# Designed miniproteins, single chains, part 4

Each design is a single chain, and the fold is of that chain. pLDDT is the mean over its residues in the fold that is shown.

## One batch from the design tools (miniprotein)

Design m105
Fold by ESMFold2-Fast:
Formats: C-alpha cells, structure tokens, sequence
Structure m105 (fold): chain A 87 residues (1-87)
C-alpha cells in the first residue's frame, strides 16, 4: 500500500475508534478495512452501501493526489453511519 493510502486508512481507523470506542487493526486494503468495520459495528445495509460508495469516491480523490478530500469523504460518511445507528 502506498503512503498516501496508509495515511487515509489510519485517519479513518482513528475516526471510527474515537466514535465507537472499539479498536481496529490496519488491514492490507480499504475493502478489507471497511468490511471489518461495518461487520464489527453492525451497520445497516444502507450505511454499508454508503461507505462502499464513499470508498470509491475517496479512491478517485487519492488518484487526483487529494488526500484531504479522500480523508473527509470517508470520515464524514462513517461519522454519519455511526450517529444514525446510535440515534
């Protein structure tokens, strides 16, 4: 995994850990990371689908060398999903 993808993944993991109180291990791919997180958080199919779409958008932003936007897309989407599950 390249350094930019690693930075985005670690930021995503830190956001999820802060919001959920659960610990997550860094996975080799974003797909594995999202699968692990959605499974452990018992997110709805709708929220899981939103995270999948957010991942695709974040990967496009990373291809455009925009780490900040990639991080924001993933963090905002997971924050909304966790808040919806707790509300």
Amino acid sequence: MDQRRRIVMLGFINTVQDLSGLDFQLQDTFDQQIDTITQQLNLSDTDRQRLRQALQQALQELDNNNVGRASSILSNTVRQAIQSSQS
Scores: mean pLDDT 77

Design m106
Fold by ESMFold2-Fast:
Structure m106 (fold): chain A 72 residues (1-72)
Amino acid sequence: SMKEKEVLEKVKKVINKGIKDGMIDIGEAMALMIISVSLISKELTPEQAEKIRKEAEEEVKKAKEKGTLVKA
């Protein structure tokens, strides 16, 4: 839904900035995404949480590779 998408967008912005600044490694970025998904998953069904987790993991990997936030 829109609220989950907004949360994911904010998390991606923070992680992407950290990667660009060299403050966050890909492993740390993945850990932050897992924690973020875990926190919001209490409000989501397991299926919704899994979908968001997969999308977030993919986006973080792409951001690290290119040094920028990329679209799916």
Scores: mean pLDDT 63

Design m107
Fold by ESMFold2-Fast:
Structure m107 (fold): chain A 61 residues (1-61)
Amino acid sequence: GRRGASGARAAALLGGGDEAQAEAAEKAWYNFGSDNAEGAGRAAQKYGGAPVSVGAQLASL
């Protein structure tokens, strides 16, 4: 869904990754079967960085 996929992209970019890493995080979100900010954070952590409060940051967006 849009929240999980977009959240993974946003978290990867906020973690200092580029758009290629954001796309990798988005694909990892689908692989992990995640539908929320927590899953997006896990995907971004692997590919773009380690956001501690991705859920809070996404809620602020």
Scores: mean pLDDT 56

Design m108
Fold by ESMFold2-Fast:
Structure m108 (fold): chain A 90 residues (1-90)
Amino acid sequence: DPDAVARRTYLAVAMQDLAEASEKDPEVAREKGAEAAVEGAELARREDLTWEQIEELIRKKGEELGLPEEVVQEILDRARRLAEATRAHT
């Protein structure tokens, strides 16, 4: 299901970018980002999260991390673009 794969990519990329944006050390940010991406992909797959549920989860996590709304929106926009590319290829 190309849509299910796209939603998995959407949460994985968004979770990675959130983790990286919240960490000052680039090396630690990379490690946390990679871990968050794997966890995000697993969560989206296991729970069959909708596009709306993924967006809500990311906005909530961004707020908890103290990130500006504009930064969270950029993360969502990038993740959505990559997810739609995945849907087009799969």
Scores: mean pLDDT 83

Design m109
Fold by ESMFold2-Fast:
Structure m109 (fold): chain A 74 residues (1-74)
Amino acid sequence: SSDTIDRLLARLRARLDALVATLPPELQAEARAEVDATLEAMRAMIEEQRLSPEEMEQLADLVVEGFAWRLEQR
């Protein structure tokens, strides 16, 4: 349901925001824009592919890992 997706995305936002908070203040605005784009892309993927709750949680974990890796490369 929409509520399930909204709760997942809210938890994902919190996880990504925690990573952004580790960055210098001057880099946080760009990283927040990337969080917003990531959440929008994930919502679209969940809705288009009709992912199960288990698949949504797996995707969220991969998204967090990928985001953390990209921040470490900067």
Scores: mean pLDDT 85

Design m110
Fold by ESMFold2-Fast:
Structure m110 (fold): chain A 94 residues (1-94)
Amino acid sequence: FADLMQQWLRPNPALRAVLEEAGFTEETLTLAAILTLIGELARKKGLVDPEDPYVIDLRGTRLGELFGVDELDTRDVQGIAERILTQATPVEAP
């Protein structure tokens, strides 16, 4: 799992557009970096559940459509990682 977090990925165009809203400017990044950017974007857009700061509401968002889910629990790092891997291609480190 720790090795998976350091996996370099190339986001597909749809995921890349979401990450660019969080300040992503490169072509590739690690899975850990994608998780960080998703968390930053959720805070920027006010998507964090006020009753549970670990839950992100994705209803009506582009990211929710890409992942096919209405919410993310940030404590379920593996589940989020699996969703990211449906939208990105593993690549060699730069």
Scores: mean pLDDT 81

Design m111
Fold by ESMFold2-Fast:
Structure m111 (fold): chain A 55 residues (1-55)
Amino acid sequence: MSPEQLVAAVLQLARRERASLEQALALMRTLTDHHGLSPAEREAVLARLRAGLAA
């Protein structure tokens, strides 16, 4: 799954479930570990998730 698809999926789930920022970030860390993303890709998706949740 692409990094952008991961961000979109977690944002949709967080909005649906009214999840906190910490819950959304924890889910993203688990998903990035499961999909074997590099540290740089993980930091990028976490930054995009934070920006999306702030919007």
Scores: mean pLDDT 76

Design m112
Fold by ESMFold2-Fast:
Structure m112 (fold): chain A 93 residues (1-93)
Amino acid sequence: KKEYFEEAVKKYEEAVKAALEGKEEEAKELALEAGKLALKALDEEADLSVKPEDLLKKNQEIVRSNPNDPELAKALSLKDIPVALAAEEEKKK
């Protein structure tokens, strides 16, 4: 539903703000939540146990398949800085 995309975008914006304020830990958490919400919006009942690497790849494939959907592209742009920070954290564990 659209509600999940709106929440995902909101979480992403909060993650970006936290990163700009130097709150990297909070930014990573918000970025992961935003990414999971975006995937859930696409698959309805998608499993939320998605690794950041898989999230980035799936986002790119979906955007490529739906180039004329600006809201989808915006929600899936989570592959930028905040999600990259989350991926780095996963790499350590």
Scores: mean pLDDT 56

Design m113
Fold by ESMFold2-Fast:
Structure m113 (fold): chain A 57 residues (1-57)
Amino acid sequence: TRLSPEQLRRLAALAGRRGPEAVSPREIAEETGLSLPTASRLLRRLRREGPLSEADI
């Protein structure tokens, strides 16, 4: 799944402020406008690889 630069920026800000363990898929969906299943997959990746501090996408 491809994220827009704006969606990535919002996700990175959310994860950076709360930490990936404190972020829910629902919060990611609300911040980025992604569907809940997509947000859930992104959160699992984020938790595995750490915060989106890397230019992954």
Scores: mean pLDDT 66

Design m114
Fold by ESMFold2-Fast:
Parts: sequence; structure tokens; C-alpha cells
Structure m114 (fold): chain A 90 residues (1-90)
Amino acid sequence: DSEEVRRRLEELRKELEETKAAADKAIAAGDIDALKEELVRLNQLMRELSRVAREARRAGDEELAEEAERLLWEAGKVQGDVLSAIRKLE
């Protein structure tokens, strides 16, 4: 139901915030192993956010779908920063 989807989205938002903080710390430290670990987490988050967006849109909850798509865009930006940092360290 829409309340379960919304709860999952809030859990994913929190996980994205934690992942972004960990990624920023790893970038500042030049920790390639930590960056690669965060890249795996970001890939999982992006998959889950895409799924939530699709489910919300099918349910007719346009606001929830747009919110999930916004978080997906934010996760993609963090992924880009992580990939850029890995390339500079290799």
C-alpha cells in the first residue's frame, strides 16, 4: 500500500544521507576501499529507489514517485563523485 511505500522511501532517504556522509568522508580521506564499498551501497540504493518510483507511479501517487526520482537523482550525483574520486586515486 502507499503508506508502506512511503515508509520504505523514508528508510531509503535516511540510508542515502548516511551513505553520502560516508562517501564524503572517504573522499576526504582518499580511502579507495571505503569508496568502493560506498559505490556498492549506492548501486543498491539506486535500484531500490527506481523500484519505489515505479511502484508509486503505478499506484497513482505522483508526489511519492517524484520524491523517489529526486532521491535517485541525488544518489546518482553522489555516485559520480565517488567514481571521480576512485579514478583520481588509481
Scores: mean pLDDT 87

Design m115
Fold by ESMFold2-Fast:
Structure m115 (fold): chain A 66 residues (1-66)
Amino acid sequence: SLQKEIENLKKQLEEQAKKHREMADKYDSLADEYAKIDPDKAGYYRGQAEDHRYQAEKLEEEAKKL
C-alpha cells in the first residue's frame, strides 16, 4: 500500500539521518583529539562533522514531510 511505502521511506530517511549524526559525533571527537596537535587536521574533521550534521538535518526535514 502507498502508506506502507511512505512509512518505509520515512524509516530509511530516519536511519540515514541517525548514521550521519553518529558520523558527526565521531568527527567532532577526532577534531577535539587533534585540536592542539594538528590544527589543520582538527579543522578538516570539524568540517566533516558539520557536513554530516547538515545532511542529517536535511534527511530529518524530508522525513517530517512524509
Scores: mean pLDDT 90

Design m116
Fold by ESMFold2-Fast:
Structure m116 (fold): chain A 101 residues (1-101)
Amino acid sequence: MSDDQRFQQAKEGAESAIRTNELLAADNQAKLDEAKKKGVSKKVIDLYQQGYDAAVRGREETEELLKKAKTAKEAIMGAATGTVYAILSVSYALAGENLAK
C-alpha cells in the first residue's frame, strides 16, 4: 500500500472517531435535557453532563490532531484519542442510566 493510501485510511479512521463522538454528544445531550425536564437527581445530571463533555472533547481533540496530521501515525493518534473519549462518554452515560433506576 502506498504511503498516501495509508495516510488516507488513517484519516478515515480519525473521521469515523469524530462521527462517533458527534453521535454520543447528541445522545448524552438528549439524556441530559430529559433528565433536567424530569427533575432527576443532580448526580445523574452530572454523569450525563460528563458524558456529553467527554464526547465533545473527543471530537475537538481528534479534529485538531487530524488538521495537524502529516503522517498515517499522526492520523492514527487522532483516531485513538477520539476512541478513548468515546469509551469514556459511553461509560458516563451507562453510569447515569444505572443510577436513574
Scores: mean pLDDT 89

Design m117
Fold by ESMFold2-Fast:
Structure m117 (fold): chain A 62 residues (1-62)
Amino acid sequence: MTEAQRLELRRLLLTFFRNTELYMAEKLKEKNPELAAQNEASAQRLDEEIRRLDAELQRLRS
């Protein structure tokens, strides 16, 4: 597996988890805003990692 392929796979998995956290936050927003905020914080952290991987992947393909 190339480094680029490894980063692409990791990016895909992180994107899936980030979207899951955002989905859970939206569902919980009215009934449990504290838990929704926790899921949003997790999604933000995952989004930051995705952006770092995007930058690295772009460098590898430059």
Scores: mean pLDDT 84

Design m118
Fold by ESMFold2-Fast:
Structure m118 (fold): chain A 76 residues (1-76)
Amino acid sequence: SLEAEIERLFAELAKSLDPETVARMRQGLEAMKQKYGPEVTLRYLRRRLEALRGSVSMEELVERAQALAAEVAALE
């Protein structure tokens, strides 16, 4: 299901984030899902995860993960 796939991708991103940031990102994802639906939310997560998975330094990877979490958390 789309919901299960969203949860799977979120879990992958959460591995690179602190617990407080994970909580804020979860809140932002729920807001996105309610406003735009699960298909749009899934597409957004897939695109962002692919960009994050590129061959980059650990420092850059963490910075990209934090930026993504902040972007998602900014959604009301």
Scores: mean pLDDT 70

Design m119
Fold by ESMFold2-Fast:
Structure m119 (fold): chain A 68 residues (1-68)
Amino acid sequence: MVDELEKRLLDAVLAGDTEAALEEFRRLAEVADELTVEIALGMAQLAAAVFGDRELLDALVEEYERLK
């Protein structure tokens, strides 16, 4: 289940869908441990940065900070 949620998050990031990416990230955060969430966030941030999607990158960072 967690690996499927990570795949959905990355798929949304690669599609440039900020709303879908945030929904999948929140879903992952509800069920995954802290380390898994941090790793998934790192991968999503890297993907967003590589594709130059600053808005998506900022949204992911903001959502992560909200969860602290």
Scores: mean pLDDT 76

Design m120
Fold by ESMFold2-Fast:
Structure m120 (fold): chain A 72 residues (1-72)
Amino acid sequence: SLSAEQAQAAGRAALEGALAAGADEERANKTSVAVVTMLQSGRGFEEARAAAERAGGPEAGRAAKDSGVQAV
C-alpha cells in the first residue's frame, strides 16, 4: 500500500497540474480527490494517472504520474 503522504502528494501534484492547464478550483479539487481515492483504494499510479486525466486533463494525469515515479 502507498503511504497517505505519497497519495496526498500525488493528489496535490494533480491539482496543481489541473490549475496550470486552466481548470477552476472545483475541477482541480475533484481531480485531487480522484487521485487520492485511487491510490488509497490500492490502485496503482497508472490508474491514478487515468483518473486525473479524466477529471483534470492530460497535464493533471502527467503530474500525478510524475509525483509517483520520479526519483529525488
Scores: mean pLDDT 76

Design m121
Fold by ESMFold2-Fast:
Structure m121 (fold): chain A 76 residues (1-76)
Amino acid sequence: SGSIGAGGLLLGQARLLIEAGKNIVKTDPSLKDDAIEAYELAIELADQGAKISPELREEAEELREEARKLKEEVEK
């Protein structure tokens, strides 16, 4: 359904933002603030995805945890 598709799309975008953030840090550590913004947006999109598609809650929780951990690591 459209509702399930929308949630899945948001989680897909969250995954891409996590990957983008990792790549930013790998490419230029001076851009860590941009990586932090990518991780923050990934957390928000994962939360929204879980609200739209509760069946994807476990995947969303894993993505949120990964993004938060990566954000904390970069902030140090």
Scores: mean pLDDT 83

Design m122
Fold by ESMFold2-Fast:
Structure m122 (fold): chain A 83 residues (1-83)
Amino acid sequence: DTRMDNIANLTKDLLSSAGIDVNSVIVGPAFSYNAGKKGITIPLDNSPDFNKSKGITVVLKDGTPENIKKAGKLVREAIQQVS
């Protein structure tokens, strides 16, 4: 899925440029990933089919509330730029 890969790669670049260390950036079913307290999952669409909803999950090396907030903004920015 080239679009999802492009969003993930742009997200990694934006996080790196902002000085945020990430443990992982995961592409997959939005409802299947538990980002926990160290990350955030941003759904890509409002699909009514649970199994078709995809998201970007970012897990941070240092999951401070400020870093999580910044990561969420950057994921949304990446989605908008690739869309």
Scores: mean pLDDT 72

Design m123
Fold by ESMFold2-Fast:
Structure m123 (fold): chain A 99 residues (1-99)
Amino acid sequence: SPMDELLAAVDEALALLEASPDKSPAMQRAIALLRDARARLEAARTLEEVEAVFVEYVRGMAALRAEAEAAGDAASLAVLERANDLVVRAFLAMRAALE
């Protein structure tokens, strides 16, 4: 299902972050943010609930990427951007499939 593909993308993003050997504070918070988002998406009953989770996720990830950039942590920023791209693309694909 489109939801199963979104959950799989969140799991792939989590695996990408968890594979990083030296986790910055921003990266550790991104892992927590994605774990929370995954649990809430799995519990979601409506598309409105899924969209609410995604809005909060995007806002949180934007803040964490800005923090990594401000810290000059190019390695963490690159991994956070790759993880974010996976989740965002999967969400947009899910939304398109349900329209």
Scores: mean pLDDT 87

Design m124
Fold by ESMFold2-Fast:
Structure m124 (fold): chain A 90 residues (1-90)
Amino acid sequence: SEEFQKAAEEAHKLAEEYRKLTGRVISDEELIDALARFLSQIYGLPEEEARRVARRVLERYGKDIREGKLTMAQLSAEVRRELAELRARR
């Protein structure tokens, strides 16, 4: 959808801005906040659930994200996988 594409583009630009601005890896908290905003915007998740999923993604892929090995497209695919697993356990 158009809303999904715009939200993904905004999240990608935000992540790029953080990487350029800091000249170093952003903090875990900043990364969790960015991922949680992305999740809330795209999937309509409550903030607490979005933050929980963001922490799980960071735990699994934090190094890859920081090293630029995981693209935002790949990140969104992994996030969708985590959400599906989380919902299946409800």
Scores: mean pLDDT 67

Design m125
Fold by ESMFold2-Fast:
Structure m125 (fold): chain A 69 residues (1-69)
Amino acid sequence: VELLRKAAEQLREQAEQARKKGQELLDKGRKNPEKANEYFEQAEKLFHSAELAERLARRLEEAARQAEA
């Protein structure tokens, strides 16, 4: 159970870092119009990865709850 909770916590931290990096890339794209498309594509991939990590974290948290029952 502890391993599942730790894994979920790490995934949530990774998702948060990915969202922060994605926002940073969006800001860079807005300041650099010539490279905006590249930054926006990278940001979109990071936001998508963050969403997947959060979904996995929720599944691991649910599995930990079921294991404690």
Scores: mean pLDDT 82

Design m126
Fold by ESMFold2-Fast:
Structure m126 (fold): chain A 120 residues (1-120)
Amino acid sequence: SFKDEVINAIKKEYEEMVKALRERAAQATPEERALLDDVIDMLKEQYKLLIDIVNSLYEEAKRLGLSKEEFAKKLIEFIKKVYDSMKNALSLLPEDIRAFVEELLDKAYNKLIEKIKELS
């Protein structure tokens, strides 16, 4: 159940980010819309990776007899690495688009980490 609640939190943050990006894309130029669509595709792949990491770490934690707190600590470390990778992928975007997406990533990251700490 802890694993499932973490996966649900990851999915919720992904859905909220994609919604915000699509709302901006609907009002954007065709060129900006293409960049935002590329960001959405990148986020989709990175959030799939996050879910895979949660499942893999959970199976390892079960095998090793790790506590919920030890599992949560490892999970937070990997989530941080994935979010850092996402932010690095934005480096070539125009500054205004980059700033917008980075703010969404920071908000999603902080909500997810807070939720994991509350659940652990």
Scores: mean pLDDT 88

Design m127
Fold by ESMFold2-Fast:
Structure m127 (fold): chain A 95 residues (1-95)
Amino acid sequence: MKHYKSDKPVSVDEAIQITIQEKQAVHFDRLRATVNGKEIVEEATGYPDTDHKSAGIITKSGRLLRPGTGALLQYRLSNGKVLTPADQIKKELGV
């Protein structure tokens, strides 16, 4: 897993692009997101999707974040296991 260091909180869109480029899980110390009209800043981990063209972001509080209104991502691990619910992703990836 890569640790991304930044002087400013990273946006969800930036975190997704960084995770796609790294092609591995990326930890962010400070992620800024808006959830139900409220700004949050917390630790998050980015996980690349099976196609390596998109990524899901899971916050320390357990929220799965995506740009727009997309469905939950399916994550295929290197062992062939597929994860779909956010809580299952947290359990299997140790976050």
Scores: mean pLDDT 66

Design m128
Fold by ESMFold2-Fast:
Structure m128 (fold): chain A 100 residues (1-100)
Amino acid sequence: PLSPEEVERLLKEAEELAEKGIEAAKKGDEEGLLEAMEKLLKLLREAAFVARDLAAAEHIYDLLKKVYEAAKEAGVVTLELEEIVGLAEIVLALTKKYNE
């Protein structure tokens, strides 16, 4: 399990990545958008599987979905982004199952 300070650092990093992802989507920067979403998925997995913190995992999932919605509004959704969203949904579902 991660310390409370490590969880706080992880959540701050996720919020910064979400802002960068939203900016990339608005600019049509598909590479920057993909990088931000891949990093958010990595942080989601860390919150879920290393920290075992459901609240942190749910917060990061919500941030990832906000970036995805910005990508949809900008018309820059790719199959790679759809895969990341699908994987994030699986991670969250597994976290909820084992934190019931």
Scores: mean pLDDT 86

Design m129
Fold by ESMFold2-Fast:
Structure m129 (fold): chain A 102 residues (1-102)
Amino acid sequence: SMEIEEARRRLREAEKRLEEAIKEGDEKKAVEAAEEVVRAAEELARLAVEEGDYELALEALERARRAVMKALKVSKDKKLILHLIGRGLRIIGLELDLELSI
């Protein structure tokens, strides 16, 4: 659908911004960019589930989890690390719920 194509584009653009933030060495910007990836991926996953595309939904959530892990690898601030761990646990929960539905 057109909505899924737009969501895929937003996710790709968010992932590019995360890679740029990591390259710049800005930990806060990397965390903010990772949160954008998570939001875009959750929206893509929601649309994919509505269309019955569970494989696409799982792929989107895996991309969200990878974004969190990338931000974690460059984070040294304890509060940012704890925030990212919380996001990662939420994503794992969504992946498990979805896999149990297939």
Scores: mean pLDDT 84

Design m130
Fold by ESMFold2-Fast:
Structure m130 (fold): chain A 61 residues (1-61)
Amino acid sequence: SDTARAGEAAARNGTGAGAAASGYEAFKHGQGDSKKLGYEGMKAGLAGDAEAGAKYARQAG
């Protein structure tokens, strides 16, 4: 999805905050596995791990 692609791009640009925001949106609006992956991406982004956030955003899309 475009949201997952945007989340991956934000995380790759070296911002955990961007990864956290994208993960939260996927968690809030996602269903099934996308919701779970969005939650994991949000947690990684909040921990400042932009690389892990990008990985989870990519898997959610």
Scores: mean pLDDT 64

Design m131
Fold by ESMFold2-Fast:
Structure m131 (fold): chain A 82 residues (1-82)
Amino acid sequence: VDELVREFVRALIERDPQRARELYDKLLSLGVDPETIYDRLLELAREEGHLWLESALETAKKAGIDPREFLEALIDEVERLA
């Protein structure tokens, strides 16, 4: 699971929307809930120094945005920028 989350972070950073979508769907298919993916993504962003991603995640949490909705919006934004 941790390896899949790290690959998901890399896909977002590298602006690879297809890979990000595939990894997200894989995590959900393994029974990992969106809140767990969100929390682990925040931990990895903090640990690896991705300040923009950490800030975006914290802002979404403060705004009360649903983790699933936020993660899907992140993938869509990467797709828009690719």
Scores: mean pLDDT 78

Design m132
Fold by ESMFold2-Fast:
Structure m132 (fold): chain A 72 residues (1-72)
Amino acid sequence: SEEELEEKRRRAEELRERSAELSKKSSEIGKYYEENKEKLSPEERRELIMEGASLAVEAIKYTSESLALEKE
């Protein structure tokens, strides 16, 4: 029904917004890393890389879920 389609669109949009927020945070961490890497310890660098990567992976998951809803 049109109502079910609209609910799927709304859910897909929410997932896209969450993905965008996570991607923005990941990008901000990446920028901080590039600007400060010479001042950071190897351990601090690893933690920033892992945090940024984790956020990026979560963003991809939300994007994938959003696309799956649009295909159904």
Scores: mean pLDDT 87

Design m133
Fold by ESMFold2-Fast:
Structure m133 (fold): chain A 64 residues (1-64)
Amino acid sequence: MEQARLRIVRAAKRALDEGLSEEEVSRAVQAALDGDFETTGSIVSPEVLKELQEAVEELRRARE
């Protein structure tokens, strides 16, 4: 659970470092948490998208 949250935070920081705004990063992370990976992928790089997909999947497995 904590590892998945840290991975989400790390992916968000990477997106900011890549030049995205805080608003774009927040929108991308929220979409990923909602399972809307198409919206996330339209905002972030493929590398950040993959990291967010893996982190959200890990978070889901930890709950059920």
Scores: mean pLDDT 80

Design m134
Fold by ESMFold2-Fast:
Structure m134 (fold): chain A 68 residues (1-68)
Amino acid sequence: MEEIRKEIIDRAIKVAKEALEKGYSKKTVLNLARFEAIKAGMDAGLSGLEINEIVKEAIKKVQELLEK
């Protein structure tokens, strides 16, 4: 379970970095990271509550990357 959470967060961060490299806005980067975390959580069979917690953590880490 802990490994799945780390994988989802890492995927969201990876998507955010790729979007930044493509020149997308900060808002678009955050939205793409959020959608990736939701999709990965659903694919892993996680509950809505677990997905929400992972999304919050992933978005916080992406925001830290964007703040520089």
Scores: mean pLDDT 82

Design m135
Fold by ESMFold2-Fast:
Structure m135 (fold): chain A 98 residues (1-98)
Amino acid sequence: AEKLARMILELAEEAGISPKEAVVEFLELVKSRLPDDKSLEKYIEKAKKAKSREEALKILTDFLEEHKDDPRVISAAVAQILRLLGEIIDKELAERKA
């Protein structure tokens, strides 16, 4: 859980996305796939109020640990990593054209 959370935040920072924004985006992606999970709204609200990278990391780590047995959550985490990698590539490509 913590390694995956750290990877997501590190990739988000490289893509130019804030830790708080990255966690909110990930949780909203999970919510779209798990509409019946009432805990997601609580985590999203917590993430929107996060004031530091460490708070964002803790929220994401706690969420991933609570849902470690859910393959849909793990699949969403992989999808978010691929999305962030795509944004990094697009940013590098734009810099080459500028």
Scores: mean pLDDT 77

Design m136
Fold by ESMFold2-Fast:
Structure m136 (fold): chain A 89 residues (1-89)
Amino acid sequence: MLAELDARYAALVAEAAKRAEEIIAEADAALAEVQAEFDALVARLRALTADWSELERRRALLEAQEAVAAAPSVREALAAVAELVARLG
């Protein structure tokens, strides 16, 4: 009966690994989407502030950094930066 027990353990490990891979793949896809949105917002912020003084650019960057740091979630961090960009443009 050892072969039957070994087969059950192998199946359990394989199922757990498959579920972990599915969760990681979903998380990686969501992270890539969020990263693309942040990259677009940062590019817009840079474009909007290109003609600004160094002090004004540093202030805008600090406001963006503080908004991200204060946000309880990544989605709220994105929304805060998007609102800042909309207010500046």
Scores: mean pLDDT 77

Design m137
Fold by ESMFold2-Fast:
Structure m137 (fold): chain A 80 residues (1-80)
Amino acid sequence: MMTEEQKFWHDVGEVLLAKGEVELAAEAFQKARPELPPVNIDNLRAFAEDPANAALKARMLARHAGTEAEAAAEKLIAEK
């Protein structure tokens, strides 16, 4: 099972992915599951660009609104 820290990075990855920051999302997901192979960026981009996922992405953003995960994602975007 994921630790609290791994869950945090997973949530950061979801916010970044929902905002279209695919490369930053891949890094966050790697931190959430360091035991797994590196996340395929092309697969994340395909998910982010699929219009069928628009409602899911909106729900992910709403779910994490005002959380530490959203704040961390915004900071990562600002630092690039």
Scores: mean pLDDT 79

Design m138
Fold by ESMFold2-Fast:
Structure m138 (fold): chain A 67 residues (1-67)
Amino acid sequence: GMEEERKELLEKAKEAIEKGDDDTLGEIVQEALDKKDFETLEEIAKMLEEAGRYEHALAIREAIEEV
């Protein structure tokens, strides 16, 4: 279901943030934007803020507002 897909996507995003894999993170963010899944994007932004990546979190929030 949608909840299962979201959980898998968030787990992949968390791993990408921990590894510093910006390419994989970018693909995940783009997928969420294409689906207009703003809840997933908000959670990713929070994960980035918790990791101290405030600039990247801000970029995601800006992308949400442009949609």
Scores: mean pLDDT 81

Design m139
Fold by ESMFold2-Fast:
Structure m139 (fold): chain A 105 residues (1-105)
Amino acid sequence: MVTEAKLEKAKEGILNEDQGSIEEALKYILDFVKGNIDEKFLEKISEIRTLILTNDSVLNYILKDTHLALTYGLNEMTLKTVELIPKSRLKEFIKRLLQQHLAQR
């Protein structure tokens, strides 16, 4: 079960670059995209997703560690959304991450 308090804690953990909180945040985003989390959390999930996608340190952590399965699932499910990101640098970084996973598939 997810609550606004759990999402706020995950958001704060991302800002502090806590590995466990980053992993939980990725699972919450994936579960939301799969329809396992209530639509009322859309705003909070969108904030968390934006924080992950705009933080180079968090993205580098995801790239270097074996959370590739969660990162791969997130990128595969959200490829079109990533393509719409106005920051070309972040778009290129996410495409590189996705390609590394597809090559190992």
Scores: mean pLDDT 61

